# Designed miniproteins, single chains, continued (4): the designs that were tried, part 88

Each design is a single chain, and the fold is of that chain. pLDDT is the mean over its residues in the fold that is shown.

## One batch from the design tools (miniprotein)

Design m15031
Fold by ESMFold2-Fast:
Structure m15031 (fold): chain A 60 residues (1-60)
Amino acid sequence: SEVIRRAIMHEYGLSEAEIDEYLAMIRAGASREEVIERLMRDHGLSREDAEKLYDALLSL
């Protein structure tokens, strides 16, 4: 969804390429916890915000 993708970019400051990289990790079988920890590390997000972002990524 272009709308969800743009919302993620605006709210969290992610580039389109960064979104595609996280989606590739998820498709390759990375666990929910691995992706959440990566989002926290890469973007300085709280766990709550990283969980919300993860759920938004799954909606793409």
Scores: mean pLDDT 86

Design m15032
Fold by ESMFold2-Fast:
Structure m15032 (fold): chain A 66 residues (1-66)
Amino acid sequence: SLQLRERVLQLVETLKPGETISAKDVASLLGISEVTALRELQALEQEGVLQRVFVPGSGFRYRKLT
């Protein structure tokens, strides 16, 4: 939903450029499922807001680009 996208964007805007967040982090912070959080992060990746990165010991995360 648009309301959920806005909440995810607000959370992402608290990150400094280069900081990362996982679907699990978003799910925990917003009280949503990891599947829902992953879909929202993937949409922001497609919009060029985030970049998917692999972090040893953590797995896939999403890095803030600006």
Scores: mean pLDDT 87

Design m15033
Fold by ESMFold2-Fast:
Formats: structure tokens, sequence, C-alpha cells
Structure m15033 (fold): chain A 85 residues (1-85)
């Protein structure tokens, strides 16, 4: 991502935040509906989210010259995985 402008980095960070927030809201709504809000259940959800974020980080490391569009695609794929938790 070293070839991206500061403005593009800001846009990508905003896109990431929006997609993650939307996916997390859906995940939390599902957990509330299923009464999955115990401390143990929250810890399990956090563990699954950490695994998803680790995979996302590994994909970025594989392609340090990733384009804006490739980054957005990975964010979209990560958000879908979060929703499946």
Amino acid sequence: MDKLTEEEKKDLAKYFGKKVDEALIKLLEKAIENNELSDEQREELHKKLEEILKKFKEEIKKNPNMTKEEFKKLVDEMAKEIEKV
C-alpha cells in the first residue's frame, strides 16, 4: 500500500471501517436474537473475529503492492466471513 496517496489511504480506512461495522452490527443482532451474549459466547465470537482478521492481514502481506480495488475486494470478503460467524 506504499504507492497509495494519503487521501486514498483515508478512503480505504473509511471503507474498511464501514464494512466491518456493518458486518459486526449484523453479527451482534444475530447474537442478541439467539441469546448468545454470555461472557463465554462473546469470547468465542472474539476468537473467530481474530482468526478472520489474521487471514485478512496475511492476504495483505502476500501482496504489499495491492491496488485500491484489490483491498476493497478483500474487505468485502472479510465482511462476509464476519457475517457467517
Scores: mean pLDDT 76

Design m15034
Fold by ESMFold2-Fast:
Formats: structure tokens, C-alpha cells, sequence
Structure m15034 (fold): chain A 79 residues (1-79)
């Protein structure tokens, strides 16, 4: 969920996700992820993540949860 992503992923992680989605042609979703990464308020961060997910659904992209899972697995291997 967007709430879990907002709680588990850092601003740096969200910027990495934005770069990946931009490379796949999902510029609108990438812009919302960058705004989420720059948000200091958890509620605002969740709202931008919801907008990014909506944009990805409209464009036929992979879900935020799928990419977030990949990033989190990378962290587990680094510990």
C-alpha cells in the first residue's frame, strides 16, 4: 500500500523509483514520486504516492508495490 511504502522507503528510495519509472516512459508517475520524496508530511507523501499509483494504472506500468519490494530486498542483502 502507499502508506506502507511511505513508512518503509526513504526519500532516496523514492527518487530511485522515480528514475526507474522515468526510464520506462512513466514521466507523470516519476514526477509524483519526486514530490513524495520531497514531502516532509507523511499524509502529503501518501497522497503523492496514491497519485503515482493511479498514473501507473492508467499507463499500464508495474505497481509501486512491485518496485518497492525489489528495493527492500536489496536492503536486506546489504545488512
Amino acid sequence: SSEEIAKKLSSRDLKVMATVFRSEGHDKAAEYLEKAAESTDLKERIEYLNKAEESLKEEGGVSLETLARVILRGREQSR
Scores: mean pLDDT 79

Design m15035
Fold by ESMFold2-Fast:
Order: sequence, then C-alpha cells, then structure tokens
Structure m15035 (fold): chain A 70 residues (1-70)
Amino acid sequence: VVRKPADVDEAIEVIRRHARPDDARIATEALRTLERDGWRVVEVEISPDEVTVTLRRGDDELVLVVPRAP
C-alpha cells in the first residue's frame, strides 16, 4: 500500500497507470468535474485492488475509489 499527497494531475496519472482504460477515463472525467465544483485532490492511495483518491472542499471530504487493472 502506497499513500502520498497528490494534486489532480498526479491522481489522474496514477489512475491511468493502474486502472483499465475505461475506468481511468470515467475517473478522470469525475475528477475534472469535481475540481470545477471546488473540490481539491489532496491524497492518492494505491492498494493491491484499488486506487483511492481523497478530495476536500472546505471541511468536507469525498473519496473516489477506482479498481486496479489485473
């Protein structure tokens, strides 16, 4: 398990590297939409089965989970 601070571009790069192309595309569009709505990526975690992206807006947190490619 690898957990590190990240911005949106870094999170997208990690997702593209580890997820299936279709999952990466969906997650990328979701992250860009969330960023337009004022959410900021703060962290990315890579586990054997999933990539987890943590976003914040003010005091609110949101977690996006993307399955890893086999």
Scores: mean pLDDT 83

Design m15036
Fold by ESMFold2-Fast:
Structure m15036 (fold): chain A 79 residues (1-79)
Amino acid sequence: MKPVVVKVSGDLGAVPEAAVRLAARAIAERLTDPEEIERRATAAIKNVYASYGNPDAEVKVKVTETEEALEVEVEIKVG
C-alpha cells in the first residue's frame, strides 16, 4: 500500500484539522480507486462538518496517485 498524504486548505471553521485529516485518511487507506476515494472522502468530511453543526460546508477533495504516495487534497469552505 502506498503511503497516504493528506493536505488540508481553506476555511475549516470550528472543525479541528485533525478530524478532517482522520476522515480523509480512513477512506484513502481502505480504497484503491482515486475517483471512489474522492467521492467517499467528500461524503465522510461533509458528515464530520454536519456533526459540528455546519451541514452547508463546501468540501472539495482531489486525489492524485504518484510513484511515492497517494495524495489527498482537501479544500473546505464554511458557508
Scores: mean pLDDT 83

Design m15037
Fold by ESMFold2-Fast:
Structure m15037 (fold): chain A 106 residues (1-106)
Amino acid sequence: MQDVRDFVDGFSAGVREAKALIDTEGLDAAMKAFRAETVKLMTQKNPSPYEEGYVAGMGLVVGIEAPASRRSALLAATADEAAAAGAKESHVAALRQASAELARLA
């Protein structure tokens, strides 16, 4: 139950931060922040439910605001950076698959 609350709190914080970044600095800033937080999450040994929620919340806003081509490029760049930083191969593969699917839609 607490893990679900922590995830939801993180999700709400991620949504708020991504919207604030778009409003003050533009979509590119929100996409850059999402990439950095995603790489950080993927390379942490023990990510918290709050941190997982935070990245998911930012991802929702970026997913709504960015066109498929921009999202595809973002996920590919995020996967490459995460792989270089030592993220699990299965997590990197999932991002690359998502990037390929978004490229098909662009």
Scores: mean pLDDT 87

Design m15038
Fold by ESMFold2-Fast:
Structure m15038 (fold): chain A 78 residues (1-78)
Amino acid sequence: VKEKYKEMAIENAKAALEALDSGDYERAISNLQGARFYAERAGLKEAAELFDKAIESVRNGDREKAKEYVEKALEVIK
């Protein structure tokens, strides 16, 4: 069950990176919220906190920092 949530967090995080690269910030936030939700359910607290920081960075218009936080979250998930 936790392994499935981990996979869903990774898929949502990758979709968020694609959305950030295409400038679709609403889709990026939606996917990051999904990644955070599944990371929490998987017990991946550090990754969930990094996704929250990524969401805040998108809201502040800092795309580069948002991508950095998503990449860090993906690194700690594995």
Scores: mean pLDDT 87

Design m15039
Fold by ESMFold2-Fast:
Structure m15039 (fold): chain A 66 residues (1-66)
Amino acid sequence: MMSPEQIMQDIFNQMEENKDSLTPQELFDIASGEARERLADDPERLAGVLAALDQYRAYLEAQRKE
């Protein structure tokens, strides 16, 4: 079983790999859906992971403007 940190890292790696093929919002929607399924029984950690994913989405949007 993967730790919540490993789940988050795996999801971030998937977003990074697909960032040129999908919009940051689409990446966030996919990643947040996966996080909700994998962390459904841990709402505190889920909230933290979703916040981190939203920050990463904002980061990717900023990178596209540079």
Scores: mean pLDDT 76

Design m15040
Fold by ESMFold2-Fast:
Structure m15040 (fold): chain A 89 residues (1-89)
Amino acid sequence: KEITLDGVIKKVEVEGKLTYVTLDVPNAKEKGVEVGDVAEITTVVDGKEVKIPGTVVEVNDDGTVTVVTSASDAKYLKVGQKVKLTVYR
């Protein structure tokens, strides 16, 4: 089953081969997003939809979710950007 949520990029950190993206998604925990979930971040770059595969590594009570993606995906991700988070179960 697929769950799609609206989010805003709060932080982007590149560490080695990975990008850690912190998203503000206030209802993520209520909608049942969990650590280990396969995820996809959908964003718009130069007027084109870009879909970035990742994995949920953190779900916080403050309404933030951290998704890990590849280091090469960091170029599509900017703080303050509105995105969609899709989680697959």
Scores: mean pLDDT 85

Design m15041
Fold by ESMFold2-Fast:
Structure m15041 (fold): chain A 81 residues (1-81)
Amino acid sequence: SAALERARELLLEAAGLIPDPAARARAVKQAEAAVEAARSGDMEAAFKHLKALTHLVLEHAPAEDRARAIELLREASRLLN
């Protein structure tokens, strides 16, 4: 699905805002898990992974990038649902 591919790109861009490699790797794993859950129709799992990703991005991304991170995560959320 083009929408799922775009959502994946947005979630990976949000994860990429995390400068710490270990936290970024965890965020990437949550992004991929959210997309795969949505693709399988498991929207409860997709939402849980998206929430975990959101927490990682908001905790680890620089304060200057928070507005961009929120925009990316909201756009991806709309495409996953």
Scores: mean pLDDT 89

Design m15042
Fold by ESMFold2-Fast:
Structure m15042 (fold): chain A 69 residues (1-69)
Amino acid sequence: SLEERLAVVEKMGEDILAQARENTADWPAEEAQAVLDRVRALIRQARAAAEAGDNRKALEYLYQAYQIA
């Protein structure tokens, strides 16, 4: 269902963002913020794609977020 797919995207996004925070914890604040902002933007795009029914595009955005996290 759409609800189940959105829940999966949200959970994956939360895990990716948590990993990005951990990986940038010792970085200068401005550099860390730039990475976190980009990760958040990709997660928002993934959610929008999933809401539109484009599950492939949603996973592609999540994968991009994971790679930069």
Scores: mean pLDDT 87

Design m15043
Fold by ESMFold2-Fast:
Structure m15043 (fold): chain A 57 residues (1-57)
Amino acid sequence: KQALLAQARSKLNADQLAAAEALMKKDPQMNEADALALVLAAYGIDDDLARQLAALR
């Protein structure tokens, strides 16, 4: 779990990481893996990693 979270953070720039944080702030039920997966998928950065993060929970 932590290794995939670290990979996701390394693939996102500061603005995209801020977007993930904003999602978690607005939706208290959203965990970090869900927020990172959504941002990765939305920006088309790494669909395989996004799917792995979504499956982690």
Scores: mean pLDDT 76

Design m15044
Fold by ESMFold2-Fast:
Structure m15044 (fold): chain A 77 residues (1-77)
Amino acid sequence: LLQTISNSSDKPLVQAEAHLQLAEAYLALGKNEEALQAAKEARKIILSLPQPDEALLARLLDIEVKLGIQDIKRALG
C-alpha cells in the first residue's frame, strides 16, 4: 500500500478539502465573492491532480453551480 509521508506539498487533497469547506461556509453566510475565491482555489488544486477525487469534484460542482458558474463543464472536455 502506498503511504504519504510529507506534511505539506504531498497533501493536495487536504488543501482542496479545506478550500471547499471555506467556500461552503462563505456560501452559508451569503458571502458569494469570498465563496467564489475559495472555490477557485479548490478547483485549481483538484484539476492539477493526476486522478481527481470524485467526491471533491462533486462538492466543487455543487458550490460552482450555486455561485452561477457554468464554465466547469468546459474544463472537463
Scores: mean pLDDT 70

Design m15045
Fold by ESMFold2-Fast:
Parts: structure tokens; C-alpha cells; sequence
Structure m15045 (fold): chain A 73 residues (1-73)
């Protein structure tokens, strides 16, 4: 390919997520991963790291929202 593949590492540290909660978290992460890839391509970064942590789904989703807002700049 003409462009190098940008790698994104997603680390989720959360206690006791159900399969449904994990599916919802995954859906919320998709736009953030896409924004991270675009930012990495813009800045010439080969590898971008995303870390999400929380004891509840709500805490993890709030971190995702904050990261999405930061990446949209």
C-alpha cells in the first residue's frame, strides 16, 4: 500500500462488564478509534494508544466522550 498502516492500541481496564455493556462500550469506541486514526495520520504517528478505565460502564463512557471531544479538535 502507498500509506503505512496506523496501529491503534485500546486498553480497557473495567470491572465486571456484562456482554451487553461491552457491546455498548465497543460501539462508543468506534468513532473515537476512527478519530484517533485520522489524527495519527495527520501528525505522522505510527501508533496511537487509547486507555479507558472505570468501575462502571457510565465511567468508561464518560472517558470516551472526553477523548472524543479532544480528538475532534
Amino acid sequence: GTEPATRVTVKITASNLSLDELAELSRALVPVIQLAIEKAKKEGIDHYHITVSGETLEEALEQIKKLEEELKK
Scores: mean pLDDT 74

Design m15046
Fold by ESMFold2-Fast:
Structure m15046 (fold): chain A 74 residues (1-74)
Amino acid sequence: MVDSLERAIEVMEKLSSARNAATVAKEALRAAVKAGKISEEEGKELERRIDEAAQNGDKEAVLEVMREALEKVK
């Protein structure tokens, strides 16, 4: 099946705002934690990083957090 994290990154690339990208990113991270691919502790830390980047309007930082999460899932 399609990896939710990879799909989320593709969608985020097409979004104009960091806030919208963060929403997609958090949904994908929650799905990865629920699937047991990322620990609950790591997932919450990554969500916090995403929220901080979104508040700063930094879509690139949100994407970097998601790429790091994808590498952890492998």
Scores: mean pLDDT 79

Design m15047
Fold by ESMFold2-Fast:
Structure m15047 (fold): chain A 84 residues (1-84)
Amino acid sequence: GLEEALRLLREAYERLLAGDFEGARRLAEELLRRFPDDALAQAAAETVLEAADVLEHSDDVAKQIGAILRVLGEILDFELRLRE
């Protein structure tokens, strides 16, 4: 369940860093498909989709850094939830 969602989110993050924006989008869509009723998984998937768009289409370094930090925040939220 939640550990699988975190694994997909971490893989999406790694693909974003590698410049594989289509791979990141596919993993975000997998999160939405497998966890449709989980608000945290939906928020994480939407954040990955937004980050992929920013990293692919924007030359604004501050926006690119902000997008990556938002995905890291979603990973932290999942990790904290798993520790409860």
Scores: mean pLDDT 86

Design m15048
Fold by ESMFold2-Fast:
Structure m15048 (fold): chain A 70 residues (1-70)
Amino acid sequence: HMEEKIINGYKVIKLPEILTREQAEKILKENPDIKAIVITDGRFILVLGEKLPTEVLIELAKEPGTWLIK
């Protein structure tokens, strides 16, 4: 059910659900191994946590969903 891949040296894990901002912020606070969380609906991108390279964001924005970045 969880998709894992590596993009530009980042380990990225797709979640089956689109998270709310509050849920994503809580996960980041409780899990220091997670560098960032990216949420996209195909029109906008919300990035929480560490700043990511533009190339990573472009790849993740190709499909709607939530991505955990490690």
Scores: mean pLDDT 81

Design m15049
Fold by ESMFold2-Fast:
Structure m15049 (fold): chain A 80 residues (1-80)
Amino acid sequence: EIEELRKEIEEIEKRAAEIAEQFVALGRPALARQLISEVFELVKKAKEALENGDIASARQYVEKARELLKRAEEELKRLE
C-alpha cells in the first residue's frame, strides 16, 4: 500500500546515504556519487508513480532501488 511504499522509499534513501558515506570514508567518492545519483533517480520515479496512483510501477522502482543497494553493500564488503 502507499504508506508502506513511502516508508520503504525513506529507508532506501537513508541506507543509500549511509553506504555512500562509507564509500567516501574508504576513498571511493566516485562510487558514492554514482550510488546517490542512481538511487535518487529511482526514488524520484517511484514517488511520481505513487502520485499518479501507479502502485505497480512504484513497486518496481522500489525493488530496483533495493537491488542497487544490495549490489552496493556487496561492493562495500569487497572493499573492506
Scores: mean pLDDT 83

Design m15050
Fold by ESMFold2-Fast:
Structure m15050 (fold): chain A 96 residues (1-96)
Amino acid sequence: MEELLREAERLIEEARRAIKEGDIDKAYDLLNRALKVIEELAKDPSALEKALKLADEVIELAKELLKVAPKELISRAIGLLLRAIGLKLDIELKLK
């Protein structure tokens, strides 16, 4: 679990830098990879609160990505945002 947490945090920080640098394709790929890692992390009940926080960070970055995405990537950015929101909702249901 610690390895997955560190990997997700690394991917999120790298995606934030890619957005700042205008590397939209890289940011999209990094955020998509982060979501997959968070999904694996969310399989462990002890990691749900950490996974929720990371999903929230991906949602924020996906919104930033959407603001700067070129026309051809808008649909992918929307898809990423919706997947991140769906993952957050799934995690919240497991925390009940």
Scores: mean pLDDT 85

Design m15051
Fold by ESMFold2-Fast:
Structure m15051 (fold): chain A 82 residues (1-82)
Amino acid sequence: SVQVSNVTATSATISGTGEPGKTYRITVSKDGVVVAEMDVQADENGNWSVTLTNLDANTTYTFTITDMETGEVVASGSFTTL
């Protein structure tokens, strides 16, 4: 599962669970344009988190989580900054 937490005017944390040691790609978009892309590796317990910074205030972002081993999108979501 994937969760969004710690949303401010300029930041948000995306966290989830996966296979221990597996790399996931987080792609963040605004108005259909990719604005950030980052890879995160799940820890020994399968937990991962990424904090996004330098976001625009009062703005809706969408994201996808891609399994880098298979290339499949395993989760997606959205959040709105304060």
Scores: mean pLDDT 85

Design m15052
Fold by ESMFold2-Fast:
Structure m15052 (fold): chain A 56 residues (1-56)
Amino acid sequence: MEELRKKARELVLRAVGYYILSIGYDLEGKKDLSKEYREKADALLEEADKLEEQVR
C-alpha cells in the first residue's frame, strides 16, 4: 500500500517535469514537441491516479 502511494507521488513529480518541458517548447513555437510532452505528462498522471485507486 505505502509503496504504491510513493510510486504515485514519483509519477506526479515526473509529470510536472514534462509539463515544464511542454511549456518551454510552446514558448519556442515547437508545438509538436510541446504536445508530445504534454501527452507524456497526462499519461503519467493517469498512471498515478490508477495506483492511488489501488490503495483505496
Scores: mean pLDDT 80

Design m15053
Fold by ESMFold2-Fast:
Structure m15053 (fold): chain A 62 residues (1-62)
Amino acid sequence: SVEELLEMLRAGASVEELEEWIRREYPDSFKKSNKEQLRTILRKLRADVSEARVRALMEALG
C-alpha cells in the first residue's frame, strides 16, 4: 500500500529492501517491470519522499 511504502522510505529502507518488498507484494508487476527503471524510481523516492510519487508508483504496480 501507499502507507507501507511511505513508512519504509521514512525508515530509510535501501533500494534492495524496497525492491524485495515489491517482489513479495506485487510479484506479477515486478516480473513485468524494467528493473533498471524501477531502481531509478526507488532511488528518486528515497532522495525526495513524496506521497504523490509513491501513489503514482503504487498505481503503476496495481
Scores: mean pLDDT 82

Design m15054
Fold by ESMFold2-Fast:
Structure m15054 (fold): chain A 99 residues (1-99)
Amino acid sequence: MEEKIKELEKEAERYESLAQRLETVLDPAAMDAQIAAAKARSGSPQAQAELRYLENERRVFEEWAKINPESVRRYLQNLIDGYRKKAEELRKEAEKLKE
């Protein structure tokens, strides 16, 4: 029982993290803040690689959104809502096992 509870809680946390990441992509200000924070850390090759990755991810998303903005936003919002619902269901299942 204890192992299954921990697995469900970890899985819920993963889905919540996925939802938060996608919300950042949908929020230009949040993405700009992440890029700015990465630039502040740009003293190392690893930090510079992370910055390039974030800037490229933003560019790819913006290009994708230009050709189909409505469908892209709806798709991402549905995915966010789905991940949050999955996390809630997993947490409720873990809580039932604690009975």
Scores: mean pLDDT 73

Design m15055
Fold by ESMFold2-Fast:
Structure m15055 (fold): chain A 65 residues (1-65)
Amino acid sequence: SIGKEAAAELLAVAGEIEGLARIEYSKETGKWRIRVKDSPEGRELKRQIEELYKEAGVEIEIEEE
């Protein structure tokens, strides 16, 4: 089994491959940002990724397109 942070990262990458998400670097915050498609599938992906990162104690920026 993998850790929750690693699980969140894998979901984000899978979402990018499927066209449901984009992984971008934010110069303003100095952090990586995940942008999800404005769709039911994109919003569900955002919810799952946010929950995993929250449980891992990791801060991440996730927003809708």
Scores: mean pLDDT 78

Design m15056
Fold by ESMFold2-Fast:
Structure m15056 (fold): chain A 82 residues (1-82)
Amino acid sequence: SKALEERRRKAREEALKKNPESLEIEKKLKELEKLIEEYLTTPDPEKKAELGKKLEAILGLSRAELAKAKTSHEIYALALKK
C-alpha cells in the first residue's frame, strides 16, 4: 500500500539523517546517475567525450567499453563485469 511505502521512505530518511556518511553516498550515487544520463543524451560529441572520461575514471571502464553501451543498464553491466 502507499501508506506502507510512505512509512518505509520516512524510515530511510531518518536513517540517513542519523548517519552523515549515508548522505554523502546518496549524493555520489545521484551525481553518477546524472553523469550517465547526460552522457547518453548529449548530442555534443565534445561533451560526450568529457563525460565519458569522467565515467571511465569512476566506473573503471575503457573508452571502447563505454562506447558499446547504449543504456544505463548496459553501462552498469560493464562496470559489474570488472
Scores: mean pLDDT 72

Design m15057
Fold by ESMFold2-Fast:
Structure m15057 (fold): chain A 86 residues (1-86)
Amino acid sequence: SRLQTLLDILLGRRDLVSRAEAELLLEYLLERGLITEAQYRRGLALVAEAFASRPTLSMREFNRLLVQSGITTDQLILALDDLLEQ
């Protein structure tokens, strides 16, 4: 499920993330008002670049991508809290 995939990513239960899963997290963060449109657009651009030559990213690589997008640890903690309250 969408909810389970997002929880597994944010709880660090995944070793690898697909492009679809990376985009799903960014879409969720934007839909819930947890990131700005600018952070979302930057994130999508970095996802497109990272996945141009590979099918998956490690969680460490994906976390670096989120940081490069300007997405903060505090925003990700708020996302986890939001998901757990659904």
Scores: mean pLDDT 88

Design m15058
Fold by ESMFold2-Fast:
Structure m15058 (fold): chain A 96 residues (1-96)
Amino acid sequence: DMEEKLKEIERLGAEILELLRQAGASQQQLDDARRAFQDLIELIKKGDVDADQVLEQLRLTVELLRASLVGEQAAFDLALDRIAERLGVPKEEVIA
């Protein structure tokens, strides 16, 4: 069910934004990530991106960000790369 998948994607996106905030992301970076996430939802609704593949990547992103918060900020770059890749936008548009 696409509606249930979109709801789960929104839940994971909110968790990612909170983890990014805890990792020291600026308000501008959080605002940019939120916009990028809304664009991703629109791409999924249009059928341009596979919702199941996005769910798998968002779950991985949550795990990487959680690992980063307990020891290494380097995983933050990987999370941004994954978001940019799924949106089809340059990484610079995700991180202000």
Scores: mean pLDDT 73

Design m15059
Fold by ESMFold2-Fast:
Structure m15059 (fold): chain A 56 residues (1-56)
Amino acid sequence: VDDLVEQGRRREREGDYLAASDLYLQASLLADAEGDHELYVRLVQQSEALRAKGEE
C-alpha cells in the first residue's frame, strides 16, 4: 500500500492526475484487502478527486 501511495503522490506532483488516480485506486483495493477500511475510503476519495481534476 505505502509504495503505491508514494508512487501516486509522485505522479500527482508531476501533474499526471490520471496516473495518480489509478495508483491511489490500486492502493485503496490493497488497503481494503488488508482490512483498513478507513484508508480504503480515503484513497478512493483521493482517486476520484484526481480523476475529475485530470479530466479538466
Scores: mean pLDDT 80

Design m15060
Fold by ESMFold2-Fast:
Structure m15060 (fold): chain A 92 residues (1-92)
Amino acid sequence: SELEELKEKLREAAKKFYETFEEKNVEAAKAFNELYLEIVKLEYLKKGPDVSYNSYEEEIKAYKEIMEEVEVEKEQIEKFLEALEEKKKLIE
């Protein structure tokens, strides 16, 4: 099913992000953005277009829950959320 394919893509994107995040190069940036996109796709499918957050802390929590629901490894989740929080602080 499309849902199962999206869950698998998210797990693969999380693994690739975790394998590259220490490199701090273009490939690491691409892997981060791919993981972010796969999370947003599942969020949109689950909650529709009316998703909004009052803070970036709420957004981070929502993304953590999505990754936990699709059984992403805990260490991969933690590293992605750290990177997301740093990026949000730079643009907010």
Scores: mean pLDDT 81

Design m15061
Fold by ESMFold2-Fast:
Structure m15061 (fold): chain A 94 residues (1-94)
Amino acid sequence: MEEAEKYLEEGEKHIKKYEETGDKSELDKAIEHYEKALKLYLELKDKKGEAKALLNIGKVYDLQGDTEAANFYYSLALKLDPSLKKEIEAYKKK
């Protein structure tokens, strides 16, 4: 859905800002937007959208150094959309 996709885009914008500035408050803002996207996808019963939001939340936890939380969200995303396996593996393989 258009509104949920916009929250994913806003979250990504905050991640890029963190990469440019090192400001960890941008990671908190990214999670907030991804959680809003997740809520909308849940209301829409869009499992692929739910998986995308969960994947992005996992990426933020990975950036924070919380590997256990990151792996938890990656596992949830993969269960909802198995096609994300290659993206998750590529992101983890740095």
Scores: mean pLDDT 82

Design m15062
Fold by ESMFold2-Fast:
Structure m15062 (fold): chain A 92 residues (1-92)
Amino acid sequence: SLEEAKKYLEKGKELEKEGKLEEAYKYYKKAVDILMSIPLEEMTDEEIELLEEATKGLVEVLKKLGKDKEAAEIELETGTKIGMRLILRALS
C-alpha cells in the first residue's frame, strides 16, 4: 500500500543517516517493490514522486555497498517506468 511504501521510505532514510546501510537497503527495497507493483496507468503523481525518492535512496545505498551493477539495474527499471508514465500523462 502507499502508506506502507511511505513508512518503509522513512525508515530507510533514518537507517541511512545512521550508517546502517544493509538495513537501509532492505527498507528502500521494500518501498521500491511496492511502488513498482502499481500498474503504470494507475500511478498517481504522489506515487511517481515516492518511486523517484525511494529509488534515489536505494541506488545511493547500493553504490555505498559496492553493488554498482544492482544499482544500475534498479535505476534503469524504475527510470523507465517513471519516464513512460510522464510520457503517457503528456499525451492525455
Scores: mean pLDDT 87

Design m15063
Fold by ESMFold2-Fast:
Structure m15063 (fold): chain A 86 residues (1-86)
Amino acid sequence: SELERLEKEEEELVERLKKEKKYGYMLGIMRAIAAAAEEEGVEVDRAGAEKTRAAAEAAAPIEEEEVAEGEALGKERIAKAREALA
């Protein structure tokens, strides 16, 4: 239940960032999630992640600062998920 809620909130956040065309933040969040998944030994869809990055870069210039902010936000979301599962 708590895990399902966090997954839904993550999906809603990604959808909102995409709708607002904040692709840098979206990519940062996805990067943090992929890194955490690799740490846990979960298989990551590298091809899907690369395709998403390419699509975002084609849609708008990606600001390095926005990616860093998104990565920090993603790490915070992962920390919350880990606390809920502990």
Scores: mean pLDDT 65

Design m15064
Fold by ESMFold2-Fast:
Structure m15064 (fold): chain A 73 residues (1-73)
Amino acid sequence: GQINTTIKVDAPDGTYTAYVYDSKGNLVAKQTVNLVNGEIKITVTGLTAGATYTIVLLDENGVQVAKKQVTAK
């Protein structure tokens, strides 16, 4: 299973880190992403289809700027 999603973020364009957690709070993926025009796009593979994951987006100072819950397909 995989997630492919767009997250809208009210923050400056630049480099951010996306942390992906399973429903039990285990970190399953970590990606460096670029925020462009208020959006980031993230793809994560190797997930359990039908399971729910939480994506947390942090800036360079570790401040959370976005959070999104998605179901893998």
Scores: mean pLDDT 84

Design m15065
Fold by ESMFold2-Fast:
Structure m15065 (fold): chain A 90 residues (1-90)
Amino acid sequence: SLAEFLRLLYKRTTGEEISDEEAEEIAKGIREILAKNKDKDLEEQLEEIEKYLRERGVPEEVIEAFREMFIPKDEITKYMIAAREAGEEA
């Protein structure tokens, strides 16, 4: 899940551990931004996400690593489709 990815990203990048609840809250915020800005360019969506993460106090190293996830559009699209399908079955 996106939350699990964020937890791993934090630990690998900063050595810090965040709770499942914190990671899920951040992931929810990211999904909300993506849904709200669906009709906008990927660059604009990424800018809004980076702003959100920075305002929440997410470290720059984590933000940079997260940005890499959105550069290859095909990979993020695959992840988003898989997450949506998993959510539809639940």
Scores: mean pLDDT 73

Design m15066
Fold by ESMFold2-Fast:
Structure m15066 (fold): chain A 72 residues (1-72)
Amino acid sequence: MSESEILLKKAEELLKEMEEAVKNKDWDTFLKKLGELQKLIQEALEKGLYEVADKIVEKVSEIEEKALKVLE
């Protein structure tokens, strides 16, 4: 597997856990997983994997939008 594939797979797992946390209104878990995902984004940027970082950021924005709708 390429590093890009490994990072995307890890991000997908974290994103799935974040979606479950939103459904359960478990904001502590949501914030913890968001922090881990932000570290993966930083790692991708540091390695020059900008396209991977952009894809992760887009998916994070989608989940954050869903979380805000639950809070409203």
Scores: mean pLDDT 82

